Designed miniproteins, single chains, continued (4). Designs and how they scored, part 34

Each design is a single chain, and the fold is of that chain. pLDDT is the mean over its residues in the fold that is shown.

## One batch from the design tools (miniprotein)

Design m13239
Fold by ESMFold2-Fast:
Structure m13239 (fold): chain A 80 residues (1-80)
Amino acid sequence: ALDEQARAIVERLLGPMLEALREALEGLEELPPEVLELLQRAEELVQQAVAAFRAGDLAAAEAHLREAAELAREAAELAR
């Protein structure tokens, strides 16, 4: 199971990241440029993680998701 491990990693890392992004976006009529830049970088890392999962590189996928989660957290903090 790579599929089972991938699902566990996604649930553990991506779930909190998506929740942080949702909270950051709620109540904002306009996003500051700094928040948008961090979210764009997080999106790029998620795309890299997806590519790594497809290649079977779970370690690289997890590393990219952790970086994406950290950038999403920083974006949420800036939005507060």
Scores: mean pLDDT 71

Design m13240
Fold by ESMFold2-Fast:
Structure m13240 (fold): chain A 73 residues (1-73)
Amino acid sequence: MIEEAEKLSKEGLEAIKKGDDKTAKELFLRAAELLREAGLDSVAVRLLMEAAKLMKDPKLKEELEKEARRIRE
């Protein structure tokens, strides 16, 4: 995982802890995109699926799960 993706993932987890699923979604999607640019598609999928499990907003959770499925296919 590249350093920028790690930083975004950490910020996303902090956003979830504060109840800000919208900001968390944006941060995790950006982290996943950086991982994909680095050729780490499997890591990006795992990150998005784990982040979705921690989210409480069902719509935003589904958006992360859909992106993970799109990358996996």
Scores: mean pLDDT 83

Design m13241
Fold by ESMFold2-Fast:
Structure m13241 (fold): chain A 67 residues (1-67)
Amino acid sequence: PIQKMKKTKDTAKKIGKTVYDGFKDAMSQKTIGDMMSVMGKSMSKHGVSQQTKSSLVQGVKDSWNYK
């Protein structure tokens, strides 16, 4: 758990860069599918791990379910 806390900071930085670059593009999309595709590409470009991508995708899906 403690080791995971340290890794979370590094992951947050990668996500921050990905969000700024990919989310800007994704927000212009009209469908979830297109949005997720653009986000996934941006995350890979910035070196975000597949585990982090899966967590983000689940978070987005969960958010849409709640709204």
Scores: mean pLDDT 61

Design m13242
Fold by ESMFold2-Fast:
Structure m13242 (fold): chain A 85 residues (1-85)
Amino acid sequence: MEELRRRAVRLLAAGAILYTAGEITNDPEVYEKAAELFDEAARLFEQAGDREGAITAYRMSADAYEKAGNTQKAEELRKKAEELA
């Protein structure tokens, strides 16, 4: 489980960097890439049994998808975070 958590944390960090780049450029494609990294991090946190990490990452992914204009995917990921909370 430790390796899954480490991979999740690395993806979360990479997503955060891209999310910040998206804020600077206001580029939906950059936000979508950040969202994908956050979603992958959330899934790894779930596999590792880190519920709080998964909730946080799913919420970050949902916000990034919302900024990318992918409202449907954002709603799906917010529901996943709520189900874990």
Scores: mean pLDDT 87

Design m13243
Fold by ESMFold2-Fast:
Structure m13243 (fold): chain A 105 residues (1-105)
Amino acid sequence: SAAEQLRRFYEKMREAGVESLEEAAKNPELKEDVKAFLKIQADRLLDAVRDGSISLEEAKEQVNRLIELAKLIGADPELIEQARKAVENGDVEKALELLKKAIDS
């Protein structure tokens, strides 16, 4: 499950002596785990937005946090800026789709 994958990722961070997601994003051995983490979180957030289980303000805060982590792993800067503009316009679904595309670029 996604929850199981996220838990294992946090365990890997602790085993590697990494204290933050920002440190994990800069660690070459963990970059692929951070990419997978970001995709899982983006998909979960997209589902929460679509089913109405999260407020717009909470969703915007979570997307902005994911955008900052995506920048650290070298995600496409043009797509990241488009995602930020989508957040500013309240289009969280578009922001999440752009974020996922930036990570895969």
Scores: mean pLDDT 86

Design m13244
Fold by ESMFold2-Fast:
Structure m13244 (fold): chain A 66 residues (1-66)
Amino acid sequence: MDVAKRVASADLGVSVAQIDALVELIRRNPDWSPEEIARRAKRELGLPVSLENLANLARGLMRLLE
């Protein structure tokens, strides 16, 4: 999990703390799609990445949390 967070952080230019915030959002909303997580994260965290890249990141994190 930690290594995957660091790789995703480096690839997308987001901090590890922002990845941890995404993980917490996923844990609180296990019924949401990656696209829903991405939309919520962009609204609340103001991440400077596209919704598409955030949705891909959320999907990867959701897979790791299984």
Scores: mean pLDDT 72

Design m13245
Fold by ESMFold2-Fast:
Structure m13245 (fold): chain A 67 residues (1-67)
Amino acid sequence: LAQKQLDFNQNVLSKEKWEPTTEDVKDAIDDKDVKEGVKSVDTGIVAHYSSLGPNTTLEWLKKLNEL
């Protein structure tokens, strides 16, 4: 993935809807297990967000984790 897409997702999406925090790093550490857990529930959503960028995926997983 291109770093510019990550910057765009963090900068633009963060200002509009995305609010990434350092706590999202916890999901990155356990992204394998978290993705497997989400896979049981919503694999399609994770795959779609993954195409937008890893940062977007973490933000989405954070929302799901807090729900």
Scores: mean pLDDT 49

Design m13246
Fold by ESMFold2-Fast:
Structure m13246 (fold): chain A 117 residues (1-117)
Amino acid sequence: TAAALAEAIELIERLIETLKKVRDQLEAGKISAEQAQAVALAQLDAAITELRRLYALTTDPEVQEELREIIRRLEELRAEMEAAFAADPSSMAELLEKTIEFLEEVAERLRELYERA
């Protein structure tokens, strides 16, 4: 539904803004890689939970499939962030940028679906 898409867009846009702030603080040396990872994982977990709620509320199969794919990909990125950080904490800035780029693509795709709804 248009309402579920609008809520998903707002959620993803807020997540992008938060992760960009975390990236900027990490690059400025204001937070550690450990702190950046903790915030990023908490934000991703919250977003996945909210997207699952939106998925359960929508009856549009096209929107359901898009939300399912977004959830799957975010869960993969979260797992990759945990694994890569454990191997090399210096990868945190690159992992944040990769996650932000994916979320920006998601926001654009959701906006296209919203315009058609």
Scores: mean pLDDT 86

Design m13247
Fold by ESMFold2-Fast:
Structure m13247 (fold): chain A 62 residues (1-62)
Amino acid sequence: MELLAEATEDQVAKNENELTLKKGELVLIKEILNENKALAISARTGKEGIVDLKKLEILKEF
């Protein structure tokens, strides 16, 4: 199941596996890895990486 989410705050990548996001950017969540992390694709850049679930608001399920 894929989820559309919006960044509620800025996220700066700490390593090569993480996404850099600005507040208000959209991501498509591909997989929830644990309570704090998901694998997602940035709608702006098309890059795939890990995002902090606490910094996202889920907008829509597909």
Scores: mean pLDDT 81

Design m13248
Fold by ESMFold2-Fast:
Structure m13248 (fold): chain A 66 residues (1-66)
Amino acid sequence: SEVIEELEELKKSIEEGDVEKARESLERLAELGLTELARHLQRLIDEGRYDLAASAASTVITHLRE
């Protein structure tokens, strides 16, 4: 649930264009042991691929809830 909560916060931050909040969510995901996922999402954000980053987060949320 904590991971899902952070991924939802990340999606909101991306949609709001709040890069600082997105960074905080990525740091929390890394602290929760999802370092590879955090790096992947950070790479997408760094490339300006915000829609793709949000979609990737949604996919992970779906996997974790199923």
Scores: mean pLDDT 82

Design m13249
Fold by ESMFold2-Fast:
Structure m13249 (fold): chain A 106 residues (1-106)
Amino acid sequence: LEEVYKEEIKENPDDAELWVRLGAVLLKQKKYEEAIKAYEKAIKLAPEDSPVAAAAYLGLGEALLKQGKYEEAIEYYEKAIEIAEKAGDQAILEKAKENLEKAKKK
């Protein structure tokens, strides 16, 4: 699946959604540094208050949490919540709130 998204990105390097999907696959593979880079690329490409930007910030927070960087993860979850509220994306909003609660318990 990672190679499928990498090939799609070669054809569409400015598609922020593909970078989010690549980040999610890398995160599941525990390739946290590579996932962070993919999500950072998605953030640069996405419109600021878009659902894609919110998803990228959520994923970035998850990767940082997995690395034990709890304070940084909290910052990105708060950013994901802010953007998801502006974008009206309830699914990302609920995920970010749940992850923020878990990160604060560390």
Scores: mean pLDDT 84

Design m13250
Fold by ESMFold2-Fast:
Structure m13250 (fold): chain A 96 residues (1-96)
Amino acid sequence: KSDEAIEYLRLGNIYFSLEKYEKAKEYYEKAIKLAEEAKDNITLGYAYLNLGEVYFKQGKFEEAREYYKKAIEYAKENEKLVKEAEENLKKVEEKE
């Protein structure tokens, strides 16, 4: 389950890099579901962070903020992820 969650996270990242945001969202949502089942808070945190970036790219700043907050909550002990999510939250505030 955890390995499958990581694979869906990678697929989401590929579609995100291709600017195929709806497919990126689908794969990040699949990664979230499997990471929740596996209780893999690190993968869950990255999936929420990346889903937030999809919403940010679509100009949906309220949704982006909520997903960045979820990333921090689930992976709060991962200093690198927390820092990245906080930097992304600051970018949302600068846009509003």
Scores: mean pLDDT 84

Design m13251
Fold by ESMFold2-Fast:
Structure m13251 (fold): chain A 63 residues (1-63)
Amino acid sequence: AFDRGVELLAAGNLDEAERAFEEAIARDPQDARAWGRLAGVLALKGNTEKAKEYAAKSQELLA
């Protein structure tokens, strides 16, 4: 799921990338990279508040 999300993000498929990273988080809620990538997708979609929330979650899991 994570690798597929990265490929979809690189291709500009933001909606599919969001779904792929959500699937990665559903399988492993402690996957800090998946939370960080999902935050990036949300920022690109203009959802800045949710992007900040998920970026903070990513950093929390790395600490």
Scores: mean pLDDT 78

Design m13252
Fold by ESMFold2-Fast:
Structure m13252 (fold): chain A 83 residues (1-83)
Amino acid sequence: LEEERREGIERAREIIDAMAPYLSPEEAEEARRLGEEAARRHRSAEEAVRVTAAYVGGLWRGREEAEVSRAAAEAEAAAAEAA
């Protein structure tokens, strides 16, 4: 119940903390909010952790992909000149 919900939020917070260097403060705050909201709606620590992990994982991957795409575009220009 409240214990499980709190544990889920704490677990989610630890995940966010580990990924904080790759997340914006706004994204981290939203991830926490989503996890807490999920726990509140379903009253499940598991749900809170799952939702938060999915959100953070998706954001982290999206950010990495965006950065890679940017770098790839510049690398393509350099490769075109080398060719």
Scores: mean pLDDT 66

Design m13253
Fold by ESMFold2-Fast:
Structure m13253 (fold): chain A 68 residues (1-68)
Amino acid sequence: MEERRKKIEELYKFILETIENLMAEGKSFDEAIREATRAGFRKGLELGLDPREITEAMIKAIKEAKKK
């Protein structure tokens, strides 16, 4: 159980960093989210997370990025 929480946190940080990097490159927020969610879903599956856990990480990352 603890290992899954650690992987969710890793995925959250990855998605957030990807959104921030894409926006820094001049992409719009909508484009950054679209690209980051595609990459995040792929990484989440590679980490062995289920779709619910991947969605949790994505929502948290998008909400945090929107505040910046």
Scores: mean pLDDT 82

Design m13254
Fold by ESMFold2-Fast:
Structure m13254 (fold): chain A 64 residues (1-64)
Amino acid sequence: MTLEEARERLRELGRRAAALPDDQQSKVIPELGEAVEALTNGASPEEVEELIDRARKAIDEAAK
C-alpha cells in the first residue's frame, strides 16, 4: 500500500465513522486513531494495512 492510498482509505473510513451514532463512534475512533498514528510514525506498510483493515472491520460491525 502506498502512503497516498493509506491516507485516502483513512479519509473514507473517517467519513464512515462520522456517520455512526456517538456510542458506536467511541468504539471505532481508537482503531482508526491507531492506524493514523502508525502511518504518521512510519510503521511498515504491512502494519498500516493491518490496522486500516481492523478499523474498517470495526466500522462495518458498528454500522451493522
Scores: mean pLDDT 79

Design m13255
Fold by ESMFold2-Fast:
Structure m13255 (fold): chain A 107 residues (1-107)
Amino acid sequence: DLADALIAKGKDLLAEDPNDAGGWFWLGLGYLLKGKYEEAIEAFEKAIELAPHNAAAWYYLGQAYLKLGEYEKAIEYYEKSAELAKEYDPDLAEEAKKNKEEAEKKL
């Protein structure tokens, strides 16, 4: 499935370079799609450590925390994603803002 393909892609990239931020990102996205939220968080945190301006990694970190019911953290990470994306990916910025507003309703 798509999730297994993304995990395989991330694993292959990390086998070549364990500091490949993209490899950690694909691995995180694959775990997120499989409902492995804790593993997704760990992978996205590593991706952000290596590439702190990756707005998509901040966004999906927010998604993983939302799935775990950690609404305050989800809001924080959606806000960071929207800030980073606003000039380069306005669609992602709007999506992050919308999901932040939905998470705020859960508080």
Scores: mean pLDDT 89

Design m13256
Fold by ESMFold2-Fast:
Structure m13256 (fold): chain A 60 residues (1-60)
Amino acid sequence: PVGKWIALKDNSVDSPSVLAYKKGDELEVLKVYPGGLAVARSLSTGRTGLVGLDDLELVE
């Protein structure tokens, strides 16, 4: 589901299409795709990008 998620691990990706984040970062999931892929916005950096939901935990 869309909403607030917390990163369970760091993601340091050198790609403009994939969102980099640190463990414990809050992410706003904007759109979910099949296979656990989503578009999210980092609440700490304001950047948007692709994330894997398997690395995140839904909070609200």
Scores: mean pLDDT 79

Design m13257
Fold by ESMFold2-Fast:
Structure m13257 (fold): chain A 99 residues (1-99)
Amino acid sequence: SRIKEQALRKVDAAIDAYVAGEITLEQMGLEIAGVLRTMKSLGVPYEEIAEVVEHALRRAKEVLPEEDFERFKENLKKVADDIFDKETAEKIKEIIDKV
């Protein structure tokens, strides 16, 4: 969908800004959380949200040291619990644990 395509571009922009030294790891995490919150508020299907989460994890893994990537994963799990219902949050946390 157009919303998924925009979400993927916003995730890429946040990660690229972090790599360029324009934003902190915390700010990158907040930008990605905002994208997921917007997708939920617009009623985007779980399958599309899962694709955006998987993309964010793969891109973050490429650019972050192992310690910072583990912090990113922990924070993304907390974001999932904050934004989504219990069943959806558990599915997203399973995706995070597979990376």
Scores: mean pLDDT 89

Design m13258
Fold by ESMFold2-Fast:
Structure m13258 (fold): chain A 80 residues (1-80)
Amino acid sequence: SEERKKLTELAQKYAQLAGEFWRLNEKGQKAAEKLRQAAAHYSLAAAALGDEESRPLREEYLKKAKEYEKEAKELIKEIE
């Protein structure tokens, strides 16, 4: 419940940030794409909660979400 809420909030935050960065320039669009991928994977991880059979899939979604988050942050540094 609380874990699902936190993952959903992260997905919403990164989706919102993606919209802002998309509007800046070409580099912002690349960052936005990574932010959208992070948001999507946090959302998928939230959906996979509550089922032990889906635990490995949930772990992979979280891993991918964090990887895209890191890539987005690195791209954002290149903008400023």
Scores: mean pLDDT 84

Design m13259
Fold by ESMFold2-Fast:
Structure m13259 (fold): chain A 55 residues (1-55)
Amino acid sequence: MLSDEEIEAIAAAVTRQHAAAHPDLSDEQLAALRDYVRAALRAIAEGRPLPDVPA
């Protein structure tokens, strides 16, 4: 099972890669993406359905 530290590291890496590909995105949009990825990874690790909104 992924630790909270591992989830945060993955969320940060995904957000960084997306920001590099889409430099026109706002800080708010990037923060929402990071929150969603974090919530989605936690849900997957716990066997729960994916969240329908950014956390």
Scores: mean pLDDT 77

Design m13260
Fold by ESMFold2-Fast:
Structure m13260 (fold): chain A 84 residues (1-84)
Amino acid sequence: MEAEKEAEELEKEAEEIRREVEETPVSDAERLRELLRRANELSNRADELARKSDLEVRKRLIMISAEAGVAAIAAAAKAVAAEK
């Protein structure tokens, strides 16, 4: 019940990171690397919370972790291209 509210907060954070990755130009490699770090950290937090949560909340947290992972991949690809 309360863990569901934390999952909702993490979902909003993941969406904000995804939007910032999309809005950040490839020339801003430093910001893209920060977004990559935040996305990976969010994914790890969601996975950790999932291990302590009920099955329904756990499934939602696993999906949030996966979405953060996709954002991390996008940020990493843009950052690597921008630096090299």
Scores: mean pLDDT 80

Design m13261
Fold by ESMFold2-Fast:
Structure m13261 (fold): chain A 76 residues (1-76)
Amino acid sequence: GEEKRKKLLELIGEILRIIGEIIDLEREKEKLKEELKKNPEDEELKKKLEELEKKIEELKKKREELLKEMEELEKE
């Protein structure tokens, strides 16, 4: 009953936070891509872009795991 609802709300809250973080990082990534177009040999910009891409990938994996947990919990 109530405990299942609380766990679902916690998972949804965490998923929404991760989605928001991904959106913010994707926006930052797009800005860095535009800067890199103007300075294609900028090694610092390339490193920042690579770090952002890795962080986005990690967050997407966490989101996928939480979505699976939420789906399993909903089927109980």
Scores: mean pLDDT 84

Design m13262
Fold by ESMFold2-Fast:
Structure m13262 (fold): chain A 71 residues (1-71)
Amino acid sequence: METEKKILENIKKLAEDPENREVAATLLSMLYALSPEKEKLKPIFDKAIQALLDGDVETAKKYLEEAEKKL
């Protein structure tokens, strides 16, 4: 739980840099795949990943914070 929250914090920081958004989306996808709660978190992670790929950083951060609260 705490480790996953730390990874999410790092993903949020990466998402703020346009050059790193694809990396952030990849790391979030990997975190989701490794999560024991993935079924519960699926809709939140899907929306966060989509927002990152669309370049909508504010929407991505909103869903990343929601995911962090669920971890």
Scores: mean pLDDT 75

Design m13263
Fold by ESMFold2-Fast:
Structure m13263 (fold): chain A 62 residues (1-62)
Amino acid sequence: SAAEEELLKKIKEHAKGLAEAIGKALNAETIEFKEVDEYTLEATLTVGDKTITLTFPLPLPE
């Protein structure tokens, strides 16, 4: 439904915000986002010569 799509969109926006906050705390040089599927968001961070991947499973309301 449209309401579920709007909620999922807001959850994704908050997950991206959290990933960016983590990146800032780690002094990441870059951050890239990828939607692996409709319920999974992935953030790839570059910290010096290392790559860190964060995976966020997105909860659905019942």
Scores: mean pLDDT 78

Design m13264
Fold by ESMFold2-Fast:
Structure m13264 (fold): chain A 92 residues (1-92)
Amino acid sequence: MLDEAVAILERHGATALAAELAAAARTMDPWHSRIVEELARALAALAEGRPAEAEEHLARMFEIIQEASKAPPASEEARAALRAALEAGARA
């Protein structure tokens, strides 16, 4: 649970954030933990200047949200908004 996200943050030198994430994991439900893990991977990829890889992780995050809800209420709208935000970020 969040172990991979913690390891990723630790390898990128974000030791304090990794410790906070590990502490937060104790109160998170399984779906929330998986969502945060993919978000952490997306953030790392974006920080490395790899928006395409970040987009892949964000897409997986939305897939997890859709599975958890069993109903895709705003999945397409959320993905479109996120894609627009990611494109704006990639433009710098």
Scores: mean pLDDT 62

Design m13265
Fold by ESMFold2-Fast:
Structure m13265 (fold): chain A 68 residues (1-68)
Amino acid sequence: MKEELEKKIKELEEQYKKEAEKANEGDEEATKKAIELLIEGMKLKAELENAEIDEEKLKKELEEYEKL
């Protein structure tokens, strides 16, 4: 159900923001959680759009996050 996927994506984005704030303060565990949430959110967005997730695109997005 598309609506259910949208809710899950929003929840992951909210959790990602909280973990990203902690990661900015140097919390290694929060950094790992933020990366995991980012990957899961991208997977769900790909499912929502009925598109197969591109692993190369995921890796590029992750690299951009690591530069932050």
Scores: mean pLDDT 72

Design m13266
Fold by ESMFold2-Fast:
Structure m13266 (fold): chain A 59 residues (1-59)
Amino acid sequence: MKLYRATKSVSVDSPAVLSFEEGDVLAVLREYPDGMAVVRNLKTGEVGLVGMSLLEPVP
């Protein structure tokens, strides 16, 4: 499973886009060619769309 960490906090009220806090660990479920990905937040269990530019890989 490929894990990433959020580099900043994002708060949105969209059903398609995930809200998260800086430092949250996100599991990438599917990555799209445009740099968007469907991810799961391991703290909240929520699944949503996020920009990969907001994430850094966890070693």
Scores: mean pLDDT 78

Design m13267
Fold by ESMFold2-Fast:
Structure m13267 (fold): chain A 103 residues (1-103)
Amino acid sequence: SELEKARQSLISLATALSEAAKKLLESDVETILNAAPSIEQGVKDLEELAKKVAELDPELKPELEELVERMREAAEKIKDPETAKEGAKELLEAAERLRELLL
C-alpha cells in the first residue's frame, strides 16, 4: 500500500539519520559542523515523508509533527559550534523515537 511504502521509507531515513547522529556524537565539533548541510537535507527529506505518512494516517500526525520539529531544531543546533554536540544528541533521540513510533 502507499502507506506501507511511505512508512518503510520514513523508517529507513530515520534509521540513517540516527546512525549519522551516533557517529557525530563520537566526532569532534568541526566534523559535526561539516556534516550540518547533509543533516539539514536529510531532515527536510524526512519531513516530506512524514507529511505523506500523516496524510495517509492522520492519527500519527501530532506525534510525527512534534518529532519532525525536534529534528529541525536539532539540525539548526548542529550549525553552531557551541550547540553542535547537543544538536547531534537531540537528533539521535528524536530519530530513535520516530523509528519506535512507526513500529
Scores: mean pLDDT 89

Design m13268
Fold by ESMFold2-Fast:
Structure m13268 (fold): chain A 64 residues (1-64)
Amino acid sequence: MKEEVRRAAESAVRAVENGRAWRDAQGLSPFPPEEELKEAIATAVSNLLGVPFDEAREAVEEVL
């Protein structure tokens, strides 16, 4: 896997973790289920970097 794809996945996961903690502290609605969240992050990484969805999803699963 390319390092750029892995770094993008790591950044996206960290952003989600920060957002989840903030929303939980505020008593807001819960985040989507983990599986749906993985799909959403993988789709975003795939589109941003122009890499195949499968490659982006593998990177997200390795980081998460």
Scores: mean pLDDT 72

Design m13269
Fold by ESMFold2-Fast:
Structure m13269 (fold): chain A 81 residues (1-81)
Amino acid sequence: VAAVGAVLGAAGGAAGAAAALAGADVAARLGDAEGARLAALGAAAGAARATTAEEAARAVGGAFGAIGAALEAALKQGKKL
């Protein structure tokens, strides 16, 4: 059980971390979502440290939320300008 949780946690954490880093990269290239970029990096670090399926699920959810927030902020800024 613990071994299965660790494998799921590692897989989820790695995937979440990769996704969050990708989002952070996009935000950095847009040059305007520094706060959202830092949030995405924080979520990626959390996902990478996940050791259980539950922690991985929470970290992955946070990482995708941070990515969504970064992209939404960039799109809203572009449309309002």
Scores: mean pLDDT 55

Design m13270
Fold by ESMFold2-Fast:
Structure m13270 (fold): chain A 60 residues (1-60)
Amino acid sequence: SAKGEKVGKEAAEKIAKMVKEGASEEELQKYAEELLKGLSDDEAAAAVAEIVRALNEVYA
């Protein structure tokens, strides 16, 4: 989903910033929960895939 991919890319950028600013795991989980709440299943799946991809690039 184009919308899910766009949301996921924006979320990955925000998560990277939050981690750099010292955000807790609980804060990151809250952000992810709120993000996915507004998406369809297909959009959520695309967003999660983009987030996982970006986090693997940062931490692997």
Scores: mean pLDDT 77

Design m13271
Fold by ESMFold2-Fast:
Structure m13271 (fold): chain A 106 residues (1-106)
Amino acid sequence: APSEEERRKAYEIGREMGEKGAKEANEYYKKGDLEKAKEAVRRAVEEAYKKVLEAGLSEEAALLAGIYAARVIAENTPPELAAFAGELAGEYLARLHEAGARVEIE
């Protein structure tokens, strides 16, 4: 399970990447490019995950950063992009359970 410090760092990185991703996605959405807008959302979630791993933190912390980035994007984008961000958060949440953030023994 991630420590309180790992959770805090995951949140900080997730928020930073999510804010950046929301801004980029909204610019593409404003131009009518929904595919590039969704790609910007996906990139932000993946970059939050990678940045936490590159910082030497756990897989669970990295997945939490991705979930936090997706949440920030969902709160700051139109409904179509928010729904896509929610879908990505669901994928990362499933991976978080597999990574052992919640130990299911037996």
Scores: mean pLDDT 84

Design m13272
Fold by ESMFold2-Fast:
Structure m13272 (fold): chain A 59 residues (1-59)
Amino acid sequence: MSAEELVKKGKEYYENGDFEKALQYYLEAIAIDPTNKEALRLASELIEKHPEAVAKIQG
C-alpha cells in the first residue's frame, strides 16, 4: 500500500463521517511516508476540527 492510497481511503471515511477511521488511515500514511505533506496537513486539520477522534485512538 502507498501513502497516497491510504490518504485516499482516509478521505473516503472522512466524507462518511467516520473521523476515527479517517485519522487512522492518515496516521498510517504518515508512518509509511513522514514527508507526505497532504497526509500531515489532513491529519492536523482533522485533529483540530475533531479532537474526539484522537482520544478514541489513543486508548
Scores: mean pLDDT 79

Design m13273
Fold by ESMFold2-Fast:
Structure m13273 (fold): chain A 59 residues (1-59)
Amino acid sequence: GHHADHLLARAAANGHEALAEEAYRLAQQGKLDEATRLLVEAGLSEEEAREAAREIAAD
């Protein structure tokens, strides 16, 4: 989704592209807690990470 795309781009820009890609894959599988954890490791806030994971799973 639009919001998730911006957050993933920011994670990739911070040098965490591989974590962002793995989080995307996990979110598509409905593994929201695992995806959120990886996005936080990639430099997103807990709230941003949860929002991104939910949007990816809903898409």
Scores: mean pLDDT 79

Design m13274
Fold by ESMFold2-Fast:
Structure m13274 (fold): chain A 58 residues (1-58)
Amino acid sequence: MAVERAKELEKKADEAYKSGNIDEAIKYYEQAFVAALEAGDEELANRYRKKIEELKKK
């Protein structure tokens, strides 16, 4: 199941955010959100959804 995949995508999103590439960070968080939902981890998915919303508000 894809929990490890979601966490790998989160790591890529965090690296993009650290490099100042906000659009790329949002893209990876969106992929991590989908992977978390596919894994059945709704709490993890909601965490990524909140990060996406925060980044898009700016």
Scores: mean pLDDT 81

